# Designs tried in a protein design run: designed miniproteins, single chains, continued (2). Part 51

Each design is a single chain, and the fold is of that chain. pLDDT is the mean over its residues in the fold that is shown.

## One batch from the design tools (miniprotein)

Design m5760
Fold by ESMFold2-Fast:
Structure m5760 (fold): chain A 83 residues (1-83)
Amino acid sequence: MTLEELDEELRKGAIELAKAFADELTDVSPERKQRLIELTEKAAEKNPAGVLIRIALAASEVRRGADPQEVVDWLIEQLEKEA
């Protein structure tokens, strides 16, 4: 696998993970879920591995009982800085 192919697979993985994470959120508006996915797509073009790690961390925190609204707010802020 080339480094370019690896980056593309990491980008796809980040987007898939963001969509799966958004689908698990029951108390977050569709507009915020869409914003999260759009920002993930944009940020993953620059730093696919870093974006993947942040989404994985966000999903882990929600599963550990963190407030989904606060976690999504944090994740959107991080992704906006990357995009």
Scores: mean pLDDT 82

Design m5761
Fold by ESMFold2-Fast:
Structure m5761 (fold): chain A 59 residues (1-59)
Amino acid sequence: GPEAERAGRRGADAARAGRALGVPEAEKLGQMGAILGFVHGDAAGAEAAADRAGELLGG
């Protein structure tokens, strides 16, 4: 649904940022968020993964 798609996009964005900044754990968590959101429709799981990736990228 729309929430899972939005969370998946957040994961994809975090994965891209993690790769660009050289933070492999953020890239992996972002990729997990994208898969959970887009493939599994798991909005909560995707948001949790994206949030953890964001924490690694933002401090």
Scores: mean pLDDT 87

Design m5762
Fold by ESMFold2-Fast:
Structure m5762 (fold): chain A 68 residues (1-68)
Amino acid sequence: DMDERDRIVRDGLDRMTDLNNKSNDHRDLGIKHLNNGDFDGAMIHFNLSNNYRREADDVSDETGRRLR
């Protein structure tokens, strides 16, 4: 069994990876919408990308606090 600290780190990294992947996917979709001249669609996906990135940052901060 993993120590509590090791489990917290693993959980945090897994959640951050998932959120960063979602952020990157929406960034790519936003770029595709821009290339197609769909500014409104691009902004929706860029906002979603930024939201997922912020969630990943929040997970990083929470993980660090749980380790203190």
Scores: mean pLDDT 86

Design m5763
Fold by ESMFold2-Fast:
Structure m5763 (fold): chain A 94 residues (1-94)
Amino acid sequence: MEEEEDKLVAEVQKEATRRANEIVDRVGQLVKENPELTPGEVIELARKEADRLVEEIQKKYPSPKAVAAARGAALDAIARSMKVFNEYKKKLKE
């Protein structure tokens, strides 16, 4: 059972990482197109996308470890999106 769950977690990790990268890219594009966005608005956009990722994985893979992996990727996507936003805003202040 644990061996099958480990394989499932690996597949979920791959899918969640890909979706997390797509979230970061979309948020980065929105920030460039809308330079008036506040940090709070960027966090809200990233969280909505991250929550959707976790919900979709939870529906497809009803494994607690798989859901935990998806939540990890979702949190990473939010953090990376905020980093991209902060780096963009820092560059504009130069």
Scores: mean pLDDT 81

Design m5764
Fold by ESMFold2-Fast:
Structure m5764 (fold): chain A 100 residues (1-100)
Amino acid sequence: TAKDKLRNAANEILEILRKIAENPDASDEEIQELAKRISGLISEIASALEQMGVPPMEITKYQFVLMSEVTNVIISARTKNTKEAQKSIERLEENLERML
């Protein structure tokens, strides 16, 4: 179902972000590949929300919020601000749960 697609994509995003937060010294190439996968998963979430009849404006808001928190996790992890990275992951998890 569309909800299952959304849950699976959301869970994978959270797993990837936790890996980034755990490995702040990972290579730029590794981080770029993980970021590309997350972008693809956010697109899958958008498609699932569209299939569920969520209005385009609400989908755009969700994508913006998700991208913002993902960016915060990556920046915070890479700058070794582990507390901020954790808070951004928690905010992202809450935002993903609200879409279900």
Scores: mean pLDDT 83

Design m5765
Fold by ESMFold2-Fast:
Structure m5765 (fold): chain A 61 residues (1-61)
Amino acid sequence: SLPEIIFEKLEVESEEEKEKKVEEIKAQLATDARVIEIGNTVIVQGWGKDGSAVVVEITVK
């Protein structure tokens, strides 16, 4: 089957909470995670164990 895409957008209260959330997401991925930081937003990209493409956007509000 074709890979499914999981896109999630999260809001957090602080930079420390953002960093902890990034670590949690990376731990759930099957392969290498790409982490892209743009201002107060971080984007975590990777592949799930089920073959899904995972993209999570985390913004500090």
Scores: mean pLDDT 79

Design m5766
Fold by ESMFold2-Fast:
Structure m5766 (fold): chain A 85 residues (1-85)
Amino acid sequence: MTYEEILKKNAADIIAQLQAMAAQSDPEVKAKLELAIESIQWAMENTDPLTAELIIRGLLLDLIRWAETKDPEVAAKLREILEKF
C-alpha cells in the first residue's frame, strides 16, 4: 500500500470520527469540528500528500489546544485521533 493510499484512508477515518463527535457536540464545538472537516477535505483535494499530512496534523493540534479550554473530553478524543494518524 502506498503512502498516498494510507494517508487517504487515515484522512477518511479522521473525517468520520470528527463527524461523529460533531453530531454529539454543542453548537460552538460542532462548528469548529465541521470547519476542520472542510479544511481536511480541501487539503486532500488541493495539496500534495506531504503538505496535506502537515496541514491535517496542524489542524488537529490547533483543535486540541482550543478544545482543552472548552471540552476536555473532546480534547482527549482529538489527541487519540492524532496519535493514530
Scores: mean pLDDT 86

Design m5767
Fold by ESMFold2-Fast:
Structure m5767 (fold): chain A 68 residues (1-68)
Amino acid sequence: SRVDELNAEIRAAIEAGDYEGLYALLERAVADESISEDQKRSLIIAAAQEAQAQGRRDAGQRAAEILA
């Protein structure tokens, strides 16, 4: 599914340390009309939590701000 594709891309960006790529992916997810609002929120929350778990509190905060 589109959500599964985005989850894979988000995970790859975080594993690569590509946080600018992560932000672009999250902004595209928020703009994607094929994804429900609940799915968008889940994607962004998961990405923010994973970035914070990797020690990137700044990236986690910015990811959360993209949803707002």
Scores: mean pLDDT 80

Design m5768
Fold by ESMFold2-Fast:
Parts: structure tokens; sequence; C-alpha cells
Structure m5768 (fold): chain A 71 residues (1-71)
């Protein structure tokens, strides 16, 4: 669900896991403002700031990111 992926965005610590949760939230049609809020909370914690900043920009642009490979 959207809520599960947004919770994952604020709890996961690896760049890969954050990107996957972001992709799933975007694919489910989560509102951009909710995705951005979750990512900004992660950014305040100092967790993977480069990845988080990039994903915030993608959410603001409204562009669906490419799917991560299953590896």
Amino acid sequence: SIDDELKRLVSVTTARAIELAFQRAMALGAPAERIIAALENRLKDGINPETVRRLIEQARAGVLPPLLPAD
C-alpha cells in the first residue's frame, strides 16, 4: 500500500532500499507532497543525503523513475 511504502521511506537505511520504496510509492500514485515529506524527514536524519535529495527532485518533477533490477 501507499502508506506501507511511505513508512518504508522513513525507516530504511540503504540507498537501494530507499530508491525501491520511492519507486513503489510513485507507481502506486502516492501524492508528491507525501513522498517529499517522507524524504525530507530522512534527509534531516542525515541518511543517504545524495540519494534522498535526488529522489525529492524526481518527485517534484513528477517523473516516474526506472524500475530497479531484481538483484
Scores: mean pLDDT 73

Design m5769
Fold by ESMFold2-Fast:
Order: sequence, then C-alpha cells, then structure tokens
Structure m5769 (fold): chain A 69 residues (1-69)
Amino acid sequence: SLEELEKRREQIDKAYENTKKVFDEKLAKTTDPEEKERIKRIYENVKKGFQLAKELLDRRREALERAAA
C-alpha cells in the first residue's frame, strides 16, 4: 500500500540521517589518512545502498499510482 511505502521511505530517510551522523563523527575523529580513506569508501557504498532502496520504493509507488489511474 502507499501508506506502507511512505513508512518505509521515512525509515530509510531516518536510517540514512543516522548513518550520515555516525560516518561524519568517525571521519572527524580519524587522524590516520589511510583509515580515513577506508571509511570514505565504506560510506560511499552505504550511500549507494540507500539510493537504490529509495529508487526501488519510488518505482513501486509509481506502479501503484498507475494501477489506480
């Protein structure tokens, strides 16, 4: 349902915001350049995961809206 998709979107947005804070804090506290690069690469992969999850929800929402038209 659209309501369930909205709840999932909110959960993803909240999870992403919390994840961003955690990575930003780790990067701010990390002084070793090699570890900083490693954290950045992990963070980029996590961002891609959230982007794909949002894209899947958007496509599902569009499919439901078209079915109702």
Scores: mean pLDDT 83

Design m5770
Fold by ESMFold2-Fast:
Structure m5770 (fold): chain A 68 residues (1-68)
Amino acid sequence: DLQQQIEQLQEQIRAVEEQIRRLREELKRAEEEGDEARVKQLRAQIKALVAQLDQLRRQLRQLQRQLA
């Protein structure tokens, strides 16, 4: 069912966006504390999640196109 797959992807997208938001808050704290190692780790994690988010959004657009 395409509708169920779309709903699942939207939920996954929201979850990833929430994770990115939390990591950005942690990144801000790490930068304020001068923890360079943590800053590098958090930036890498955020970059990976942004790539995952882009993939999920691409999948969502593909499924939405199939409904047209």
Scores: mean pLDDT 86

Design m5771
Fold by ESMFold2-Fast:
Structure m5771 (fold): chain A 87 residues (1-87)
Amino acid sequence: SLVDEVKELLEEMGKETDPEKIEKLEKQILSLVASTLNLPLEEAEKVLSEIKKLLEEFAKKHPEYKKITEGLIKYIDEFLKSRKARE
């Protein structure tokens, strides 16, 4: 599932120290968020809600990634708001 894929990417990010590799992982997460456009709105909201919970839990375990996790959560909120405004 998309949620499981994000979880694996976050587990890999938690082990990384290379900024370039971290940026690639962040872009992969953003791509998975964008792929929720292929889901019905109700299902996309549920998936995005679960991804936000994973990001919040990741930020608690890895405060060094606070800026990245806050940016991803903001992106998800704006993405969902934008989709709801068009549908």
Scores: mean pLDDT 86

Design m5772
Fold by ESMFold2-Fast:
Structure m5772 (fold): chain A 85 residues (1-85)
Amino acid sequence: DEVLEGLRRVLEELLEERMKKLGVTSLSEEERKEIEERQEEIARAGAEAVRELAEKLGVKVGSAEEVAERLREERRRALEELRAE
């Protein structure tokens, strides 16, 4: 699941970056949903392959960057709470 979510996020970020590079302010919501649905099918197939490889290696792949950012935000907030002491 996290691998699939990681791949979807990467594809979404790449889409936004490509749109910005092409000078496209935004796609219509309908067009964006269609692209996201197609990317989701690709991500699911990729996630299956990545999950199988990760199981053989005993590691988790995909969401490492997301987890790292979430941990940074959590630690930042914890430090602010410590300041309240």
Scores: mean pLDDT 62

Design m5773
Fold by ESMFold2-Fast:
Structure m5773 (fold): chain A 68 residues (1-68)
Amino acid sequence: MSFEEQVKAVLEEMAKKLKAAKTDEEKLKIVREAQERLEEIARKYNASEQEKRFVFAMLKHMEKEALE
């Protein structure tokens, strides 16, 4: 499975969990777990700094939308 496929899978799972979450505490826990998984994937695939910045920017965008 490619780096892009693994990242997409994590972000899609996070989005589904965020829609089901009722509290900000649950949402923050979901985001933290997704961040940890994305960091592991980035290390495994030796992701470039540009790729890491893009992935984590997307994660932070989803966090902001979920906490609005």
Scores: mean pLDDT 82

Design m5774
Fold by ESMFold2-Fast:
Structure m5774 (fold): chain A 78 residues (1-78)
Amino acid sequence: SMEEILAGLDQAIATLRQERAQLRAEGRHDMAAVADETIARLEEIRNDESLSPEEAIERAREVLREALERVRALLEAE
């Protein structure tokens, strides 16, 4: 249901906010910036009332996939 998808997005955003705070405390500002952008994009999806449940899931998956690839690239550069 859309309610379950929105609850899932809210939980993901909350988790990313906690991870961002930890990354900043550890001096990982590069990864914290990826978390910032990911949070903003997920909030846009969460607040877009025009999206179907299927469209919301697909966009969230793409956002998370891109975030993971960016984090992997940062780790590979070390």
Scores: mean pLDDT 87

Design m5775
Fold by ESMFold2-Fast:
Structure m5775 (fold): chain A 67 residues (1-67)
Amino acid sequence: SMADEAGAKVAEAAKALGGEGAEVVGTRNGYAHVAVRKDGRVGHGLAHLDADDAEARAGAEMGLQTA
């Protein structure tokens, strides 16, 4: 699904940025809501369902900042 693809891009970006990964926890208003994991903590990121790699990376950075 589009949400799974957006979530996979966020997970790859999160791992590249030193996190453990990410998973989609819900979708709303054209966004995937993503739990981003780092050092046993969980932060919240967002990506548009049609996100490119740069937008997915921004979502990963948001999640890592809140973890």
Scores: mean pLDDT 82

Design m5776
Fold by ESMFold2-Fast:
Structure m5776 (fold): chain A 61 residues (1-61)
Amino acid sequence: SMADEADAILTEVGARVGEAYRAGKVTLEQARRVLAAAFTGIHAGLSREEVLARVDALLAE
């Protein structure tokens, strides 16, 4: 279902953001902004690949 697909994307995003946070690469506030961007991307109908690319770009900044 669409909900299951969104959950799978958010699980992957959470893993990437969590790893960056534990590695000291992002603050908690930055982590929250990245998660918010992933959520809005999913709601805007972006693909899994587009959401993950945006997350990776934000984590690199």
Scores: mean pLDDT 84

Design m5777
Fold by ESMFold2-Fast:
Structure m5777 (fold): chain A 68 residues (1-68)
Amino acid sequence: DKVKKELQELAKKMAEKSRQARAEHGDLPPEERAGAIGEALTPEVAKIKKIMDENNLTPGEVGLYIQK
């Protein structure tokens, strides 16, 4: 329950950050823009990975948990 909610909140934050980074870096080449977005999302990705490791979750299970 708590893990599912944390993953859903992280996914929502990543979506928001991705949109903001895309708006700020829309004029960059696609490769550089992807890199900038990736760096902006690094903290959230690290948190998801930590939750996966601590709760023995697979990437597929994380995907199911963050679906609406």
Scores: mean pLDDT 75

Design m5778
Fold by ESMFold2-Fast:
Structure m5778 (fold): chain A 92 residues (1-92)
Amino acid sequence: MEELIKEVAKKLSDEFKKKLKEILKEVEKELEELGKGIKASDEFTKKFLDFILGTDEDKVLETVEDILKKSVDLEVIAGTYETLKLLLKASE
């Protein structure tokens, strides 16, 4: 899993990473508290990484923001947030 996350992170543009960091920073306090007991499954992470690789960066950012700010599914919110944190950490 870690190797797959690193490979996806290398394919992301600097502009995408910057915008993603801004989105995550806006929701960080709320989602860390909400998602404290929920971890992304390997299956969820793989599907989400495939979505990122197969989708335009602008559409990915829009979908991410909608999930994190408007979704009511806690597993989807937590899985998305945790996967994106791992991608940003791997992009360092």
Scores: mean pLDDT 76

Design m5779
Fold by ESMFold2-Fast:
Structure m5779 (fold): chain A 55 residues (1-55)
Amino acid sequence: EKLTGKKAKDLQKYLKKLGYYDGKIDGKFDKELLEAAKKAYDLLPEIYQEPVKKL
């Protein structure tokens, strides 16, 4: 599943709360968000783990 729009914004907000991401909440799955998601992979909700693993 592709992380775009609302899902990407929700992931950005979640990772920002955890201190792994401090970029813009713009709904774009960029390199910064990808690195943050991989670094915090085990802390991600199940619904986000599959898209991040696929990347």
Scores: mean pLDDT 71

Design m5780
Fold by ESMFold2-Fast:
Structure m5780 (fold): chain A 71 residues (1-71)
Amino acid sequence: MKVTLTLADGTKVEVELPEVMTREEAAEAISAATGLPPEGVIAALEAAGAPEVITAAEAAAALNAAFANPG
């Protein structure tokens, strides 16, 4: 599934994700697409309250929320 992420600087990145994946799988795919470290992506997903097994839509929503309110 193709999802759009908005980074903290306002840059939009499109990422192809499977429909259902683990947080770690989402972090690897997003890290590869954005250049962010996978540890940082996992931290952003955790900060947004993403469950351990997530859909592509949940991953995109969680990261967009985390990048809008970093820290």
Scores: mean pLDDT 77

Design m5781
Fold by ESMFold2-Fast:
Structure m5781 (fold): chain A 115 residues (1-115)
Amino acid sequence: GKELSILELVSTAVWEAERGNLDRALAIIRAAADEAGLSPEQKAQAEALMRQLADLLRRGAPASEVGKVLVQLLETLGLSESVVEAARAAGEANRDASQEEMLRAMLLAARREAE
């Protein structure tokens, strides 16, 4: 469905951001926003959240801060409350994990709920 397509794009954008490929991550998030049918203002917000997520990853910020921004990005992309809640719960369960482990757990939980 549409939510799974958006989550696949988000997962790819996060993977690019983890590797310092910010321009690629932003291009992918723009594609996700287009798939979601977002307004120009909502697209700008999604891009700002992706930039914030990439900065937190680069700085080695706590996983909890990274997870919070991912939740805000998923909400901005218009994913259902159940999908967003699955991601949030996985983030809380993995708050003491690495950034990469938390993001992977959150996106996996979101994808399972969207199926």
Scores: mean pLDDT 89

Design m5782
Fold by ESMFold2-Fast:
Structure m5782 (fold): chain A 78 residues (1-78)
Amino acid sequence: MYFDGTESVEEAVAFFREVLDRYPLPISQLDKSMLRNYVGSEMRGEALALLQKFYAAFEPSPELTEEKLLALWREVLE
């Protein structure tokens, strides 16, 4: 299912969690290019603007967890 950016915050968080659950590598190895290619491929319309905002706020870290990444996504949506 495509995420188009018209969904509620809770629906957007659920979408992002489902995408992360399908990610084959440790989240600590996620960089900006991998984020754009892996998450962005399922985004359309208004979601691309949200992705750009998230992308600007995202800082790769070896201490990155799924919970921290979801918290950043939620912050961007609010």
Scores: mean pLDDT 68

Design m5783
Fold by ESMFold2-Fast:
Structure m5783 (fold): chain A 100 residues (1-100)
Amino acid sequence: SELEELFEEAGRLIVGARLYIEERRLDVAIQRLEEAIRTLEEMLKLEKDPELRELIERVIRQLREIKAAVEAGAPQEEILALMDRTEELMREAARRLKER
């Protein structure tokens, strides 16, 4: 479905952002985070399940926090810890998406 395709694209972008953060290519990481946020916002326009919407909104908030941390020059360890928490939320959202 279009929702599953958007979710998978967002997941790939988040994984890409992590890789670029680890490589200290922060400008590219910011671009991937912005693309992931946009993709998830598109998903929210189509998604009607309130629980899944809440999980996606939480992921968007976390991605915005990660972007702000990167832009503020936060330590890499702090940024990667935020990424780990975001990836946990993505796994929870993926489970919910499959169960509907």
Scores: mean pLDDT 89

Design m5784
Fold by ESMFold2-Fast:
Structure m5784 (fold): chain A 74 residues (1-74)
Amino acid sequence: STPLSVEEARELGRLAGREQTALSLARGMAKEELLERLRKMEEKAEELEAAGDEVRAAGVRAMVEAAREVLEEV
């Protein structure tokens, strides 16, 4: 498979972050549990950046940003 560009990874990350967070909230997952998961994802993005995986790191960061936006509306 052709790897994603950084821009494509960010766009897909935002969409996934919004959808997954909304679904988790609809399933009754606590906001505090979701925030803890986002913190671990940010740590993973830092590991990916350190490893030189800019595409996956950008996607993960975009997911976290979009998820935080959804949680601010709750």
Scores: mean pLDDT 83

Design m5785
Fold by ESMFold2-Fast:
Structure m5785 (fold): chain A 84 residues (1-84)
Amino acid sequence: PVDLPVPLTPLQRLLEELAVVADAMGRKDLAERILAGDLDAAREVVQYQLQLYQEAIQQQGETPELKRNIEVLQQELARLEALA
């Protein structure tokens, strides 16, 4: 028997997802800082993702999918900045 997992808050879920991205980038230092609640490290990861999507738009043109992903990342960045 296992208990139902406690739902992550939107912020905790965001930080956990950004820590996974940072680790995938080879930036274990950023992943550890994000898991410790360092919003500056989380912001750095979101800015990196935004740069990748902006480059994709310049190479492939603006698609609804790329625009949607950028909008999500911009909302995440704004949320992190509001909490810092």
Scores: mean pLDDT 76

Design m5786
Fold by ESMFold2-Fast:
Structure m5786 (fold): chain A 94 residues (1-94)
Amino acid sequence: SAKEEAVRRMRELVEEMAARLREAGLPEDLLDHITLAILTEIQLFEEGKVSIEEMLAGIEAFLARVAPELSPEARAVAEEFLRGLREVAEEYER
């Protein structure tokens, strides 16, 4: 389904972001916290508990809150992740 494909693509984006954040030197505890929070929002969307727009807003708000803990390189990785996530959301809503 379109929803299953969107969830799959978003989970792949999370794995790519996590690998790049690890390469950027993010502490493992912070990386685990970020990964779990984002995967939780994706799961809520998958279960029909939030819309894709609500999921995206939640992830954007979460990343804005953790941004002060991130290096400039890690922030760039998070921004690229958000761009990819928005593309998946746009395709899903078409």
Scores: mean pLDDT 89

Design m5787
Fold by ESMFold2-Fast:
Structure m5787 (fold): chain A 106 residues (1-106)
Amino acid sequence: SSHLREAEELLARVSEEADRATKLMEEARKYAEEGDLEKAEKYVEEAREEARRAEELARRLTEVAEQIDPSVGGQLTSAAGVLAVGASSDYMLAERIVKKKKEELE
């Protein structure tokens, strides 16, 4: 099924964007701990963009999944949703870490 393949390819892309958000959160944390707020804020913004892309891809997967068997489609949309939520959580954690460090340095 072309729709099943498209949904699986979208899930792989959501996973890639979520992995990038996690790595960018770790970079933001590292630079915040080193006191490099300019780099830390740059990585927070990049993590935000990756989290947004994960959300958009997960939404697109949900639309494609409407054309797939409900059991398979439901599993793929659930997996994409968990990954997109994870990416957003990593971005929010990065933002909180950098904000706290910025307040400590004032």
Scores: mean pLDDT 91

Design m5788
Fold by ESMFold2-Fast:
Structure m5788 (fold): chain A 120 residues (1-120)
Amino acid sequence: SLVSEIKKIASEIYQLLVELVNYLKLRGIELSEEQEELYKKFIEILKKGMEKADEEKDEKKAAEILYEAIREAVEVLDRFFDLLLEQHKDDPEIVAYIEEVRERIRELLEEAERLTKEAL
């Protein structure tokens, strides 16, 4: 279903962020308190969006609710990435990895928007 495809995109975005945090942790890099709060906010927005979409009986409306939640969650991640990039600006390997993850998340957001708008 349309909702299932958009939920899969949300799960892929979540997994990319988990892998990024694990990559940093393996390098001895812990998230700051502000970065932790942004990460928690991202998770909360996605969870609330999924719950609200599950209560909606109209598949197109459910897809729009879920897409809006993904969009809002990604806006929170943009701040998270900006803080992380500024913190590690002198490490080109870490910067390149963060930028790759950020771009993959943007592509997934664009795919979620496309699926939501093109649905019959």
Scores: mean pLDDT 87

Design m5789
Fold by ESMFold2-Fast:
Structure m5789 (fold): chain A 96 residues (1-96)
Amino acid sequence: QGQADIDAAVAGMNAARPVLKALSSLDLTGHQTARLIGRLMAKFMELARVATPEEVQRVADEIAERAKKLIEQGKSPEEVVNEVDAALDAAVARAR
């Protein structure tokens, strides 16, 4: 159990990286950025506990590409972050 929990945490952290990189072009304050990083890492770690590594990677890639598209369409930082949060929460709910 302990090793599986560590493996899930590492997988979740790694999966959060492409989403964070996609969101790096948003004009966020330092406080908003720190809050976003913490939330995304926590949610991806949760997803990694209930989904396969392949599903976690697929979800991360889909969310990152969606975020890039919304940014290219000129959506506000708040709209992009809310869409990412909703998509990740839905992915966790589906995997449970």
Scores: mean pLDDT 78

Design m5790
Fold by ESMFold2-Fast:
Structure m5790 (fold): chain A 83 residues (1-83)
Amino acid sequence: MSREDMRKVAELGVDAAEEVAKTESDPLVAVMRATELAVKRAKEEGLPIEEFDAASIAGRAAALTLRGESREEAVERTVEWME
C-alpha cells in the first residue's frame, strides 16, 4: 500500500465524516457510518487497499475530522500514524 493510496483513503474518510455529520449528532455513530461510506467509496474507485486497512485509515481520519481537526491535519496525522 503506497503513501498516496493511504492519503486518498484518509481524504475519503474526511469527506464521509463531513457528509455524515450533517445528519448524525452522535460522534461514535458518525465515525462508524463515515468509515463504512469511505470504505465503500474506496472499493468503487478500485483503490489497491485491503478492506481492514481502508477501514482503519478512514476511521482514524473521520474521527479526527469530527473532533475539529482540519482536512490537512486529519489526513497527514492518519497517514503518519499508519506508518
Scores: mean pLDDT 83

Design m5791
Fold by ESMFold2-Fast:
Structure m5791 (fold): chain A 75 residues (1-75)
Amino acid sequence: SELQELVEELARVVGEIEALMSKLDEETRQKLRQELSDLVFEASTAVDNKDIEGLREVLERLRELAEEARRLVEE
């Protein structure tokens, strides 16, 4: 189902962000961890409400956070 596919993709992106954060300094990691936590809570709410549009929006924001984390690791 579409919801299941989005949840699986979300789990993959979250895992990638967590892996990238392990390579960052403590202060930067703490800031990104807070942003990740907030997005995961929004995603959980969207899943509980079967809000496909809301889940897609959270996934897009998670992808942006992954790109930011990737840039920070390379700098």
Scores: mean pLDDT 87

Design m5792
Fold by ESMFold2-Fast:
Structure m5792 (fold): chain A 78 residues (1-78)
Amino acid sequence: SDEELARKLSEVMRELKKRHPDGFVSLEDLRRILEEHGLPEEVIEEVVREARRLSGGSERVSLDQVERAMVRAYIRFS
């Protein structure tokens, strides 16, 4: 459900903020945490792709860029 997707994305974002107090995460670690929270592969691919795009192709992205990527993925898949 749309509410379930929003809840899972919010839980991932909260955990990222706890694990990465410097405000940055690698795309590899981002993918792993999304997988750990049981997000569908198509949602994970969209979040990672959009975060990479927002960072200008960097493998290390800001949590603000991750949050924007999650919002766009939510709009696409809700």
Scores: mean pLDDT 88

Design m5793
Fold by ESMFold2-Fast:
Structure m5793 (fold): chain A 80 residues (1-80)
Amino acid sequence: GAMLERNREEARRRLEEARRAYELAQKYFEQGDAALAAGHILRVIGEGETLRLLLKRAPDDEVVREALAEIERLAGGKFE
Protein backbone atom coordinates (compact mmCIF):
# COMPACT_ATOMS: atom_id res chain seq x y z
CA GLY A 1 0.00 0.00 0.00
CA ALA A 2 0.97 3.67 0.39
CA MET A 3 3.43 2.84 3.22
CA LEU A 4 5.36 0.41 0.99
CA GLU A 5 5.48 3.02 -1.78
CA ARG A 6 6.80 5.65 0.68
CA ASN A 7 9.47 3.20 1.93
CA ARG A 8 10.53 2.50 -1.68
CA GLU A 9 10.62 6.23 -2.49
CA GLU A 10 12.78 6.83 0.62
CA ALA A 11 15.09 3.95 -0.39
CA ARG A 12 15.49 5.33 -3.93
CA ARG A 13 16.16 8.86 -2.58
CA ARG A 14 18.79 7.55 -0.10
CA LEU A 15 20.47 5.51 -2.87
CA GLU A 16 20.61 8.60 -5.15
CA GLU A 17 22.18 10.69 -2.35
CA ALA A 18 24.68 7.88 -1.64
CA ARG A 19 25.63 7.71 -5.34
CA ARG A 20 26.22 11.50 -5.43
CA ALA A 21 28.34 11.30 -2.27
CA TYR A 22 30.34 8.41 -3.77
CA GLU A 23 30.99 10.37 -6.99
CA LEU A 24 32.27 13.32 -4.92
CA ALA A 25 34.42 10.96 -2.80
CA GLN A 26 35.95 9.48 -5.99
CA LYS A 27 36.60 12.99 -7.39
CA TYR A 28 38.36 14.19 -4.21
CA PHE A 29 40.32 10.93 -3.92
CA GLU A 30 41.60 11.43 -7.50
CA GLN A 31 42.57 15.03 -6.57
CA GLY A 32 44.55 13.73 -3.54
CA ASP A 33 42.17 15.20 -0.94
CA ALA A 34 41.80 12.19 1.35
CA ALA A 35 39.96 14.17 4.07
CA LEU A 36 37.18 15.36 1.72
CA ALA A 37 36.97 11.92 0.11
CA ALA A 38 36.56 10.30 3.56
CA GLY A 39 33.87 12.86 4.51
CA HIS A 40 31.80 11.91 1.48
CA ILE A 41 32.23 8.17 2.20
CA LEU A 42 30.89 8.85 5.72
CA ARG A 43 27.78 10.32 4.04
CA VAL A 44 27.39 7.09 1.99
CA ILE A 45 27.67 5.06 5.23
CA GLY A 46 25.09 7.34 6.90
CA GLU A 47 22.56 6.75 4.09
CA GLY A 48 23.11 2.99 4.47
CA GLU A 49 22.53 3.13 8.24
CA THR A 50 19.24 4.99 7.67
CA LEU A 51 18.07 2.29 5.23
CA ARG A 52 19.21 -0.48 7.60
CA LEU A 53 16.88 0.96 10.26
CA LEU A 54 14.06 1.15 7.70
CA LEU A 55 14.70 -2.49 6.66
CA LYS A 56 14.39 -3.64 10.31
CA ARG A 57 10.82 -2.24 10.25
CA ALA A 58 10.07 -3.56 6.72
CA PRO A 59 12.33 -6.64 6.25
CA ASP A 60 10.37 -8.03 3.28
CA ASP A 61 10.73 -4.86 1.16
CA GLU A 62 12.97 -5.97 -1.71
CA VAL A 63 13.52 -2.39 -2.99
CA VAL A 64 14.82 -1.23 0.42
CA ARG A 65 17.00 -4.37 0.74
CA GLU A 66 18.48 -3.92 -2.76
CA ALA A 67 19.10 -0.18 -2.21
CA LEU A 68 20.91 -0.92 1.08
CA ALA A 69 23.05 -3.61 -0.60
CA GLU A 70 24.08 -1.13 -3.33
CA ILE A 71 24.91 1.60 -0.77
CA GLU A 72 27.02 -0.89 1.24
CA ARG A 73 28.81 -1.87 -2.00
CA LEU A 74 29.60 1.83 -2.63
CA ALA A 75 30.81 2.36 0.96
CA GLY A 76 33.17 -0.65 0.76
CA GLY A 77 34.13 -0.24 -2.90
CA LYS A 78 37.36 0.87 -4.53
CA PHE A 79 37.52 4.09 -6.54
CA GLU A 80 37.70 3.62 -10.33
Scores: mean pLDDT 79

Design m5794
Fold by ESMFold2-Fast:
Structure m5794 (fold): chain A 84 residues (1-84)
Amino acid sequence: GAKEALEIAIEGLNEIESITDDLEVQILAGMGVLAAAVYRSLGEEEEGAKKAIEYLREILKITDDPKVKEIAEKAIEEAEKALK
């Protein structure tokens, strides 16, 4: 469900923040976590999950780190499955 999707996407963004040394990727991951947390606080888990997935997709467009790509792709796939 939406809550599960939100938590999966947040976990992926937090993992990316913990491993990346790319400042732009760190900023996008942090913004994604913050946006997701705001939507969660409003009880809008579906919108929060979609927003977090959007940030994961933006990270995929700019990152050259294969570990970051793997985490982002996995988080997007699992969060989208949970959201359906």
Scores: mean pLDDT 88

